# Ledger of designs, part 36: designed miniproteins, single chains, continued (3)

Each design is a single chain, and the fold is of that chain. pLDDT is the mean over its residues in the fold that is shown.

## One batch from the design tools (miniprotein)

Design m9231
Fold by ESMFold2-Fast:
Structure m9231 (fold): chain A 66 residues (1-66)
Amino acid sequence: MVGARYRALSDVRFEDPELLNLRKGDIFEVLKELSRFEWHVRNLQTGREGIVPMSLLLESELIEEL
């Protein structure tokens, strides 16, 4: 869902450099759906972009939908 914004409910750390690490409370925006399981997103606090799994979106707090 492009343009949707979510808040991370916990710190998220990935060893994969293509995956976006998040801190609890970070707001991230969905830029592009890459597959059914992976989305390209931007961290609005840091400006960093990366990939997050669908499970993170389902476990995050939706705050804005466009």
Scores: mean pLDDT 74

Design m9232
Fold by ESMFold2-Fast:
Structure m9232 (fold): chain A 90 residues (1-90)
Amino acid sequence: SEMDLVDATFKVTSTFKDTLKQAKTLSPQQQEQLIKRAMDIIRDTLLRVLSDADTDKLVAGIGGIMKQALDGKITEKEAIEEIRKLVFSQ
């Protein structure tokens, strides 16, 4: 249902924010491991409400947004807004 997608989006954006905050305080090697684990959580969350194909597209898009945020090219707020646009544009 639409409510399940809203709940999933909240969990995805919460995981993303927590990961971004923690990653900025870690070494590059620790950062890679943290991001891999976070992306697995995001994938598992989306699979609860979306098809495998839609989940794969969103995970790839969210991964790109994470990279831009870690590189300082976008703010956390801009990243969250972009994730919400991706999820609700399906």
Scores: mean pLDDT 85

Design m9233
Fold by ESMFold2-Fast:
Structure m9233 (fold): chain A 66 residues (1-66)
Amino acid sequence: MTPREKFLLFLRVYRIRPEDLDPEESLRAFLESRHPHAAEDLKAMLGLSEADLERPAAAFYERLLR
């Protein structure tokens, strides 16, 4: 499973649509607003750094598409 496929599966599990990803809010802040443990769960699933979690949620997703 690619990182993109894992992220899409994660979004499905948490009931988040890709179009709901915030263009300005960091991935961490966005995920924690949806579920207290979502950011740490994603970090563990994808092996993310703190720098990855500080990126805007939409920008993180765009990077995975490339």
Scores: mean pLDDT 83

Design m9234
Fold by ESMFold2-Fast:
Structure m9234 (fold): chain A 95 residues (1-95)
Amino acid sequence: MPTLQQSQDQMIDEIVEDFRKRAETLSKEELIKLARQELIWLVNMESLGLISEDQRNELVKRLNDILREKGIDQSTIDELNKFYNEYLKYLKSSR
């Protein structure tokens, strides 16, 4: 019966906006470090039931868009997504 999608969507928008604001002030190296930490945190949040799979997918998509917009090298974005995907797969397989 609990349908909290709207409240969760607001939380997701807040997370994305915070990342975007930080991305505007950070160096390229700092942004890459932040993105790696965010990806780990998002996977862990889903694992803990704090966000849904759909919300995690949306957050990752929006993070990748911000990284591309900020001129992060495609090879770096690819490695981040590869790491993210393997970590997600590992956590799901360990259940």
Scores: mean pLDDT 78

Design m9235
Fold by ESMFold2-Fast:
Structure m9235 (fold): chain A 58 residues (1-58)
Amino acid sequence: MMAVIAEAVRGLAPADAARVATAVLNALEEGMSLREAAEAAGVSQRTVSEVVRRARAA
């Protein structure tokens, strides 16, 4: 289940993963929801949630 996120990230270029993380964090600082951040980054809400979880846990 969570391995699918690891595989998806592995398939992406590091620049894409970093860009999504930065865009999501910026959107949240602006008061956007995870849904809006997902639409802006062009990814699923699940991917946004996992990125946020990783960033907050770090």
Scores: mean pLDDT 66

Design m9236
Fold by ESMFold2-Fast:
Structure m9236 (fold): chain A 74 residues (1-74)
Amino acid sequence: SAKEILEELLKLAKELNAPQNVIDILENMLTLDFSNPGQLQVAIDVLEYLYETEKDEKFRELLKEAIEKLKELL
């Protein structure tokens, strides 16, 4: 599910010591209603924004995988 994908990403972000603002964004995304395709699209758009600004290659790869998995749910 979208929630499980984002919970896994949040766990990995914390393990990689991602900046607090990134962690806050991911935690806020977990409040979205993923049964709504529009809110699922908002989650994808936010992750794509984080991907474009991310400098850590490992976390960037995890963001890309999460984006691809979420797009499969549309």
Scores: mean pLDDT 85

Design m9237
Fold by ESMFold2-Fast:
Structure m9237 (fold): chain A 64 residues (1-64)
Amino acid sequence: SDADIRAQVAQMLAQGMSISDIIAYLSSQGYSSQQIGYALADQIGSGRISPQDFIAMIQQQQAQ
């Protein structure tokens, strides 16, 4: 569920995992760029980077 991915992102961030490593892990688990992007935007909480900006960054990372 969306709540489960948000909880996983919060825990991984608390453990000091990089955003790139979190993206790679969740992508390997079958989560979409949309699900990962919204979870990252919610958990980072800065308001500076939108969910759409995170989705674009995830898609760029996955294309490399």
Scores: mean pLDDT 79

Design m9238
Fold by ESMFold2-Fast:
Order: sequence, then structure tokens, then C-alpha cells
Structure m9238 (fold): chain A 55 residues (1-55)
Amino acid sequence: MDPLEQQRLERRQEATRRAVEGWLRGESDTELMGSVSVEEAEEIDRAVREALERR
């Protein structure tokens, strides 16, 4: 498997985890998404919505 895909998945998981944690703590999504690419931000947004639905 390509190392680029592995790095991308790891970054997505880390960023998603931080975004979900921040959302649960009441932090702004803009602050959490500032450290990720637009593509990663889209996936984080979707994951945050799922986490909030299960809250």
C-alpha cells in the first residue's frame, strides 16, 4: 500500500479525533479545522456530525 495513503489516513484519524473532542468540549469548529486541508476538513465535518448524533 502507498505510504501516502497511510499518512493521509493517520492524519485524518488524528484530526477527526481532535475535532470531535473539541466539539464535545464546546470549541469552535473553525479553530479545529485550521490545521487540516480542505479535503480533510470535509471528512472531519462528517465525522463530527455523526458523533453529535450519537451524543
Scores: mean pLDDT 63

Design m9239
Fold by ESMFold2-Fast:
Structure m9239 (fold): chain A 60 residues (1-60)
Amino acid sequence: SVKKKAEELLRLSQEKKKQGDEYFAKAKEDPSRARELTFEATKKYTEAQTLELEARKLLE
């Protein structure tokens, strides 16, 4: 069903968001790697946002 597909995409989105949060936390701990870790966090948040938008579009 469309709802099951949307729920799966939302779960994947939450997983990516968690990974992004972990990179952001690491960036705060290590200023020497802050740029790289922030960039990795941004990539994960972008992936999460794409999955969330796909899920929302399915529920329209």
Scores: mean pLDDT 87

Design m9240
Fold by ESMFold2-Fast:
Structure m9240 (fold): chain A 64 residues (1-64)
Amino acid sequence: MLEVAEKALEAARSSTNPATIRLAVREVLRAADELEKAGETELAKKLREQAIEAVGEDLVREVE
């Protein structure tokens, strides 16, 4: 999960394709939700913060 999320974050940072960026952000948010459900709340919070830092708060809210 964490490795997949890190790869998705890199894709979000380096891609210029809006569809690819949205998919990458969705993968990061999904990984964060899975980590939170598993009790890894601090890691989940960090992943959400990194997604916001990479693409901006508005896009993260839009993707959910």
Scores: mean pLDDT 77

Design m9241
Fold by ESMFold2-Fast:
Structure m9241 (fold): chain A 78 residues (1-78)
Amino acid sequence: GKSAAESAATSAKNGSKQLQKNYDNGKEKVTGGGQGSGEGEVRVEGDKEKTISIGEGPGGIGIAESKSDGSEPKVTAL
């Protein structure tokens, strides 16, 4: 129904804003603590709790968002 489509659009916008905040928080923890040679996990409180893993690789620092419902994780490169 239309209500479901409107709810999905709102969730997508909120998700983008939350991901940006998580990116900023994760970047500060990784960069401020020791030149990014470590792993960090950032948990976000909101409508639903999300787990974001921060890892360092050949392409730089990546943030992977994991969803527990069997969806593939989304990865953002830093």
Scores: mean pLDDT 49

Design m9242
Fold by ESMFold2-Fast:
Structure m9242 (fold): chain A 63 residues (1-63)
Amino acid sequence: LPPLTPLEAAVLGLALEGYSRKQIAERLGISEATVQRILDRLVAAGYLRRDEKGRLFLGPAAA
């Protein structure tokens, strides 16, 4: 698997716990735009998938 930065790993963990983009940004001290970029990266890399329920879930870790 491609390595995650500590920040990417933190965003992934908080997203899986059900925190919103705004809550993740506040907790990590970064902008919502930065959180969105990291989430987009994690989805593109296959670490996260969006279910039909609209919830983020662990992806197949594939491209």
Scores: mean pLDDT 74

Design m9243
Fold by ESMFold2-Fast:
Structure m9243 (fold): chain A 67 residues (1-67)
Amino acid sequence: KSGEQLIKDAQTIAGLLTSLGHSDTAKKYLQDVKDAVKKGDLEKAQKIVDEGSETASRLLGERQDQQ
């Protein structure tokens, strides 16, 4: 996975977090991924993307359970 693709994935996840009402979290998350990619730490960037994806999935599940 390239740094460019990690940023693209992070943008998608940040968009989901924003739509779920977590705009501040989304902004920080996207910045953390961009910073890791800029430093060449692709392993850290991948971990942040994976954690963000799991967080977004859990928030979607919580929204369904709270209906």
Scores: mean pLDDT 78

Design m9244
Fold by ESMFold2-Fast:
Structure m9244 (fold): chain A 79 residues (1-79)
Amino acid sequence: SREEQIAELKEALGELQKLVAEALANPKIQSNPELVARLNQLLEDFQRRFTAAADAEDIEEAIRLVRETIEEIKKLIEE
């Protein structure tokens, strides 16, 4: 169970890292200051909340936060 959760978290973090790189390289986002600001806010909110989940050793919350952030960045890219 815990080993499966750790594997899921690592996979989700890898997906998030690739998606963040895609968003940062996206010309539509980079040419729009409002979208850049929204992306930066999402990343700052994620970092704060993820650090809190890590400090609490709450792996389920950590996985949930990564998945929620992935979905929010996907929506931003699709705009």
Scores: mean pLDDT 86

Design m9245
Fold by ESMFold2-Fast:
Structure m9245 (fold): chain A 62 residues (1-62)
Amino acid sequence: MSVEEATAAARALTAAGDPALAAGVVAGAKSSGMNDEQLRAIADAAGLSEEQLARALAMPAV
């Protein structure tokens, strides 16, 4: 997936009241080979906390 696609998906899920699925998108982006700066950009755009980002980075790919 692209950074743009991951960002759009994560933002939509957070707006729908599902930040856990938004964190799953970040985990999927990591598995797609995105670097730390790209993952942080996605998490920030989606309104995820540092704790949610850290949890996402420890999750298996979705």
Scores: mean pLDDT 75

Design m9246
Fold by ESMFold2-Fast:
Structure m9246 (fold): chain A 73 residues (1-73)
Amino acid sequence: AVDPRDTDKVEPVEFVPGKKYTAEEIVGMLWDKVPSDATLTVVGDDGIKISGIGSSIGRARVLLKELEEKIKS
C-alpha cells in the first residue's frame, strides 16, 4: 500500500516479430490503441520499451501480445 502508488512500472520489452516489422512500425500500429498513460519507446533497432502507470502498462502489453499473435499468423 505504501510503495505501489510510488512505483512507476517501467519494463524494457524487446518485441520483434521475425524482422518482418521494425520497432517503429509496431509502435505506429499501436499508437492509436495504447492508453495515454503508457508510452512506447523504440530501443535500438528492434526493441520496444513500455513506460507509464502499472494499469496502462498492462493494457499496452495486452495490445503487444495481440499484435504478436496476429503477425505470427
Scores: mean pLDDT 63

Design m9247
Fold by ESMFold2-Fast:
Structure m9247 (fold): chain A 89 residues (1-89)
Amino acid sequence: MKAEKAIELLEEALKLFTTVAEPDVAIEMARLVSEAIDALKEGDYETALKYAREALKLVEEELKKNPSEKLKKAKELLKEAIKLIEELV
């Protein structure tokens, strides 16, 4: 249940990256979130938490350079997903 909800939140954040960041940065954000989703599906919650936190850090760094409402939404989705994953570890 919590893992499934975390995956859903991460997938929604992933959709937002394609329109809100420099292409190379968007690709890196997408890669980190995809790794977190894969780890959640495998039941590796510690690895999922690591990648989700790395993605959040990258999103926060880009928000300082290029503030956007979609990127702010992606940040909140990542924070909510991280909270759910922390409850699974």
Scores: mean pLDDT 81

Design m9248
Fold by ESMFold2-Fast:
Structure m9248 (fold): chain A 90 residues (1-90)
Amino acid sequence: MEVVERTKKAVEIAKKYAEKIESVLDDPELANKARSLVMGIALAVLTAAEHPGAQKRADELYEKAKKLFPGEGQKIIDEAVEEARRLAAE
């Protein structure tokens, strides 16, 4: 998968799942952090399929997301990661 295609897929995942997180969080600061973390995680997961070093970045962002968004937010982030992994396998 080319870098441009990978970035486009990460943006689509980030928009979809950030909207779900924003619907649970009525705090604009937390919503902005969620969007940035979902984008970073999705891009790193998609990149890790060809560049294993990106997996460490994905793991770091995922741990940060778990601390900031426990409960419903974590479930939404887990769904975003699973979708990114499915796309990486194609």
Scores: mean pLDDT 76

Design m9249
Fold by ESMFold2-Fast:
Structure m9249 (fold): chain A 113 residues (1-113)
Amino acid sequence: TVEKLQQLLSQLNEDDALNVRDKMVSILTAKNLEERLQAAEELGRVVGSLNVPNDFIQDLVVTFFKVYLKEKPVSKEELEQIFEAFSKGFLSVKPNAKDLVKTIESEINKLLT
């Protein structure tokens, strides 16, 4: 829910919360797929730079995609492209976090059922 996303963002410092929120808004307000994929990759880089536990990153990202799917009906194929772009950005900052990315992907895939 939006309320859960706001609660998670409130646990970050003000600068990190604003940076994450602005990239999330960029994904939601993107006019086409190309802009959306660019915004998703940027979100990945920003989230990858956060000094927070892996469990927090998982909750934040999964909650964002729950909000996204509620506001934007997207195909499974488009959702996969958006998450791949996020993963590219995230792994560019945290190259050793592939297992965390797979866990997040698994949780997001459950949102399509």
Scores: mean pLDDT 85

Design m9250
Fold by ESMFold2-Fast:
Structure m9250 (fold): chain A 63 residues (1-63)
Amino acid sequence: GEEYLKQALKAAQDGKGKDAADYLRKARDSGGLSDGQGLSGIQSALDGKFDTVAKGLQKVLES
């Protein structure tokens, strides 16, 4: 699960919203994120809120 979170973070940092959203779906499906965290992250990535996605993923990875 953690590998998908790292890939989502990199995609968000690169400004690749679709790729970040796809990795966030995989992280959610792998149990790395709750359904609520996954949905919010996916929508933020698709909305171009890359800083929000990156900060959120950094907090999850630090936990």
Scores: mean pLDDT 79

Design m9251
Fold by ESMFold2-Fast:
Structure m9251 (fold): chain A 107 residues (1-107)
Amino acid sequence: SREKRFGEELLEFLEQAIKDLDSLIEYYKSLGRPEEAALFEKARDKLRETLEKVRQLLSQGKVDEAFDVALEAVDEMLAEAPDGSPIARYLRGLRESLETLKELYKE
């Protein structure tokens, strides 16, 4: 079904975002920027928790609620991110991608 397809796309998107965050954590550690790496670690851990909530909602067929939970998690992280930081830039891009995926689901 359409709901199943977009649910699977949402899961794959979030799993890829977590992998990208792991790569960015290692990147900032390699630059000797542990404070920036720690902000990406916090975002990764929040997305891991969010992924588990999303999986639970999708198992119940609640695709709309799953997208809302993912977007809310990104918005919460953006509210805490330092202005102009690399993490804030990453999270804005993540939010835009999630909104696009949700809009495609709604069409």
Scores: mean pLDDT 90

Design m9252
Fold by ESMFold2-Fast:
Structure m9252 (fold): chain A 65 residues (1-65)
Amino acid sequence: MEEEAEKELERYREIAEKEASKELKEEAEKFFEELTKTVPKELAEELVLYGIALRIEAEKIKAEQ
């Protein structure tokens, strides 16, 4: 994986840990478990992290209005 992509995923992981609600984290864990039944764990982790980051960012934009 490229250095830039790894740094971006690490950034998203930090955001998820610090800013995701307990309910969002629980939802993400269940989604990860379902994904890992059919896709590699590494890909599932990336997809879940992107999803969490996008959800948090969308809620921030919504709250700023």
Scores: mean pLDDT 73

Design m9253
Fold by ESMFold2-Fast:
Structure m9253 (fold): chain A 74 residues (1-74)
Amino acid sequence: FQNTPFPISLKDVGNVVAAELGVTVDQLAKDLGAVDGVHASVLLQNSESKDKLEAVAKKYGKPVETIVKARKEA
């Protein structure tokens, strides 16, 4: 019934995941070994990057499912 509209920038997977982890997109990109936030968004969507997602989740004390759900809901 109620849905709060968000700015288009918040639809980027990297922005959504960074917000869930409580970090900046630049910090998330660094943690994933990405060159920027756009590259981080690509890596977050790629199943081949699962090991990187698990490492980032562990670094911030979150289960990898937190990243997977944020990615899917973006």
Scores: mean pLDDT 67

Design m9254
Fold by ESMFold2-Fast:
Structure m9254 (fold): chain A 85 residues (1-85)
Amino acid sequence: MSKEQLELLMEAGAYVLAAAVYLWLAKKTGDKEAAEKAIEYAKKAIEYAEKLLKDPNASEQAKEEARSIKEAAEEIIKEAEELLK
């Protein structure tokens, strides 16, 4: 994995973790702003993961990790959107 690919993966990971924390807060408190932040950070995680997935030089391991982060972020968006109904 190149340094640039690692940086994209770290950014995607950091944003999905932040999104998960805000989703947890929204579920525990009913705070709609926390649910909105979960969606915002999850979308950023998807953006960084997709940049890595579109890189033809990315290793299969890096793409596997990026897919996992993207799937987790998509699930966070789905759950946060249900809380905003």
Scores: mean pLDDT 87

Design m9255
Fold by ESMFold2-Fast:
Structure m9255 (fold): chain A 77 residues (1-77)
Amino acid sequence: DSGLSLEEVEEHLRKTVPELVEKHKEEIAAELGVDPEAVSAEEIAEAILAALRLISEKGASASDEALALVRAAVRAA
């Protein structure tokens, strides 16, 4: 349980996040405060993966910065 290496977690997320975003795009976009029609599932997945990488590298203290990065990236898409 949660004992995976950072590389294994990153590989798992790279596969899982796009699938979850595609299934829940509208709900995720609403949570991020963006229009689901203005942003592709691929852009949302990329933004989430970048944010998760930042959190994994800097720890939970980077959560606010990671959330801001996701919001900025999906709004720019």
Scores: mean pLDDT 70

Design m9256
Fold by ESMFold2-Fast:
Structure m9256 (fold): chain A 72 residues (1-72)
Amino acid sequence: GMAEAEVTLTSVATGEVKTGKGRVEGSGASAGMKAIANSGFAGGEQVEATVTVTLDGETYVGSGLTTALRPV
């Protein structure tokens, strides 16, 4: 399934914080997070991502290290 998510991205190098929307895709233990945020970070910059998903009134939080996408 898919769910809308609130995403917070924090630059490891600068400490700058950006927020955006993301989606959680998949199901069960193999569900993965895909965060799409126009972050404005430099391409290849390491960022820590925190995602918050609300489903049927329950809140789920996940976090991880990722790489910022460059503007095209």
Scores: mean pLDDT 61

Design m9257
Fold by ESMFold2-Fast:
Structure m9257 (fold): chain A 76 residues (1-76)
Amino acid sequence: TVYRGTAVVRLEPGADVDAVAQAISALPGVTSVEKLDADRLKVTLEAPSLEELRTLLRQIGALPGVASVTSSVREV
């Protein structure tokens, strides 16, 4: 059993969306990154525990150019 999370990442004004998307996609447990518009990314995450998903979400929120992260998590 794994936990799957989906997050919407809002970028700071003037942030390089492609650079932020590449940084997120390099993190272990990120399964996809999708550009929603000029300042938002949709990120899909998987991890063997809820704690690992929360750690990954914190790492994403700490990246340069990230203004906020809104997430939903479910057990699969």
Scores: mean pLDDT 80

Design m9258
Fold by ESMFold2-Fast:
Structure m9258 (fold): chain A 95 residues (1-95)
Amino acid sequence: SLEELARFVADLYRAGYSPEFIADLLRYVFKDKLPLDKAYLKTLIDKSAGYIPATEEEIEAVEKFFRGEITPEELSKVLNLPVETAELIRRELAK
C-alpha cells in the first residue's frame, strides 16, 4: 500500500540512505507499485541533484533480500550498512 511504501522510504532515509539510493531501490524492487507512486519517487530524485544510482550488484542484492533469499548480514555487507538497519527493513517488509 502507499502507507507501507511511505513508511519503508522514511525508515531508509532515517537509516542514512541517500534519496538517490532510495529512489533507485524503489524503481527496481517495487516496480508493480511504481505506476501509483511515481510522483513521490520523482520528488526524491529531484531532491538529489547529484543523483548516483545504485549498482546492478546492489539492486540484485536488495531484490534477493526482499525475496528472503539472503540474510540481513549479507545485505549489510553489500550495501555497507548496519545489520540492525537491514533487520528493520526486513521487519517493515514482512509486517
Scores: mean pLDDT 58

Design m9259
Fold by ESMFold2-Fast:
Structure m9259 (fold): chain A 62 residues (1-62)
Amino acid sequence: SPLEEEARRLIEEMRAAVAAGDWPAFQAAKDRLLKVIEQLDDPETRERYLREVAELANRAAA
């Protein structure tokens, strides 16, 4: 789905931002991804992306 394609792209943007230490880019991608996740109809897919966000946020905070 277009929303899942956008979610996957935003996860990759967050990963790239963490690797680069680019916190403004990380926050922008995260905020956009959370809005996309709210639009996903499948609860399991929603939970999977929320777990990815949490893992990347933990990595960013470390």
Scores: mean pLDDT 83

Design m9260
Fold by ESMFold2-Fast:
Structure m9260 (fold): chain A 80 residues (1-80)
Amino acid sequence: SAATLEALVQTLRSLGDQLKLSEETVEKLIELAREMIEEGASPEEIVEKLVEKLREEGVSEEDIEFFRESLTLAFRTLEA
């Protein structure tokens, strides 16, 4: 839904700020997440693809784990 997508976008922007990601990286994550939601991807598939993108961008494994846990929690909250 549009509300789920908007909440996800806000979560990604917040996580980007917390992890000091570049604006370019955050926008790439948002674009990828939008495409995956339109294709009917599961929350688990979205989380793993975004994590893969962060690894490609050179983000540390500690920050990736924080991102994975935070985004997984956000999806659980949106599904409740």
Scores: mean pLDDT 83

Design m9261
Fold by ESMFold2-Fast:
Structure m9261 (fold): chain A 88 residues (1-88)
Amino acid sequence: MEKYRPTPEFAAVLREVGVTKDELTLGEILGAIGAYVTQRKLGGPLEEPNVADLSDSPLAELFGVDRIDFSKYDELIERIRKVVEKVE
């Protein structure tokens, strides 16, 4: 299974939800982002349950967008790949 090392800035966000590993799978990264969105109450309205508003979080700067949509999996993975390095 492919592993990824977060950039220092993204690693700081992951630590806020208790993730301290240096190397993570995409599943672990997605779970941590979901936990961060829940903990910070960044979830969208009932009509857009898969949307998170990042405007008031470091994730907006890290991903370069104010909103993410968890139903748009390929776009979310592309953004994650910009803040992680593939490990072997």
Scores: mean pLDDT 78

Design m9262
Fold by ESMFold2-Fast:
Structure m9262 (fold): chain A 86 residues (1-86)
Amino acid sequence: IEIEVSASISLDADGNYVYTLKVRNLGEATEVQIEVTVDGKTFVSKILLYKGEEIVLRFTAGKEPVTATFKVIANGEVVGELTVSS
């Protein structure tokens, strides 16, 4: 499986912390499970990504920075695990 995963943190125009996760499929069509843990809450999403497709997830955490952990699973394997904190 050829999955690229990246995560970043930025500030919006109002000074809110924005967390961005990018997941790109460079290989054959596969179902990707994305687990996002932020502020003690875990969210799980499944999405089918075709070759060359990219998904971008953004969420706004507010004025206080929080630790966000992104875990990306494809074919039962962890293909990316990123922790972003500020």
Scores: mean pLDDT 79

Design m9263
Fold by ESMFold2-Fast:
Structure m9263 (fold): chain A 88 residues (1-88)
Amino acid sequence: SKLEEYLKKVEKLLKELGLDIDPRELVWLALLEMRVKGLSREEVLEKLLKGGFPEELAEAIVKAAEEALKEPEKVEAELEKLLEEEKK
């Protein structure tokens, strides 16, 4: 799927930058910003760029989040997982 392709691109770019960040959690955080906070694609992209992520990585994160939004059942499962991790 396109979601898996973008997730692999995010993982590759994070490894190339030496960042020990879970690509899935980073993508789901961007999706939370879009879905829960109502931020636009452009606002999330700007936030990532301002946070110091390179343009290619920021674009890949946003693209992965957009593809995830097309699978609402998968989105709900990941949101539940993130909420459980925050409780710990």
Scores: mean pLDDT 75

Design m9264
Fold by ESMFold2-Fast:
Order: structure tokens, then C-alpha cells, then sequence
Structure m9264 (fold): chain A 76 residues (1-76)
């Protein structure tokens, strides 16, 4: 599923077990919510990815936004 592909990408980016749990909660929030819940999920996902990518030193904020947009396109 698309969720499985997102988790696979997250593991490839070296997320910890705690960060994977946070990602799962973000996905759950997006699935259960209205537009406000989707907005919160997107904001939380952006913050999580920002922490991970800044730690790895691989991505700028612009590149993180591109990754978030790519994830949203996968859900379409």
C-alpha cells in the first residue's frame, strides 16, 4: 500500500523506532480527520522530516518541502 511505501522510505532515511511511531500517528491522524486534522498531520510530518533531515545533514528546508509534496502526491 502507499502507507507501506511511506514507511519503507522512512526506514531508508534512518528513522528511529520513536520517529516511526510518530510517523504512524501522523498517518492515523490524516486518515481519521477532517481538513483540520489533515492540516495538522501535514504540519507534524513536515516537522518530523525537518528534524530527521537536519540531523543527517542531507537536506535543506526547501528539499524537505519537496519531499513532503512528493508524499502528498503518492496519496493521490
Amino acid sequence: SEDEEEEKLAREYGLSEEELEELREIQRLAEQGDEEAKKRAEEKLRELMRRVFLREGVYTEEEIEEWVERVEKLKE
Scores: mean pLDDT 67

Design m9265
Fold by ESMFold2-Fast:
Structure m9265 (fold): chain A 61 residues (1-61)
Amino acid sequence: VSEEEAQAVKRALESMGEKATVEQAKLAAELGRQGASAEEIAKATGLSLRGANVAGFLGRI
């Protein structure tokens, strides 16, 4: 996941009212690309289930 992609994911989470760091956004997107579930992403990153689902989806190409 590129820095630009991580920033885009972070902006998407912020538009939903969710606080996230670039590191959380990057990890969530990377896990989503690897096929991780929203629950797995939420557990690994500390994001809400909703935020994890959105970030993971955006990480899939």
Scores: mean pLDDT 81

Design m9266
Fold by ESMFold2-Fast:
Structure m9266 (fold): chain A 88 residues (1-88)
Amino acid sequence: MAGWEGGEGTAAAVGAATALDLGREELVPEFAAVGAAAARAHRDRPEAERNEAVRAALTALARKAGLDGAEAAARAVESARAGAAALA
């Protein structure tokens, strides 16, 4: 099993970092919660499906907040790569 910290914790960190990168510090708790929730819902799915679910959820939240969805998706991808490197 992927560790809880690697799944939900990493997704929460990616969400928080995405909100910060978009200049929306006030959205950090919501982005972290949405990222973690998407990872939790897809915990038993392949890693690629879980990663896509997290990116899709964060992109949808960014659009709801009036942000560029493409920029949000790019920031989520970069934050996920940085998180994986930090855990290595």
Scores: mean pLDDT 70

Design m9267
Fold by ESMFold2-Fast:
Structure m9267 (fold): chain A 91 residues (1-91)
Amino acid sequence: SALAEAARAVAELYAELARAAGDEAAAAEIRRLGEQLAEALRAGDWERAQELDERIQALARAALEAASPEAVAAARAALRPAWEALIARAE
């Protein structure tokens, strides 16, 4: 459950990154895939978990690649506190 919770939190950060970069559709899909990833991890379905993680990362990268440099910089600045909070939780 701890691994599933951590994966869900990371997916939420990718969703917020995509949203901040201007891709609300990608953000919604990443959020949905993050829930499925947490379920796969709880079930011990490692193949499905890997596929879902790869899809989440691909969507986040596509959103950033499509965004302007200004939007990417704004997204990184907006998410810095959330990344710092996630790192603090891992300690």
Scores: mean pLDDT 80

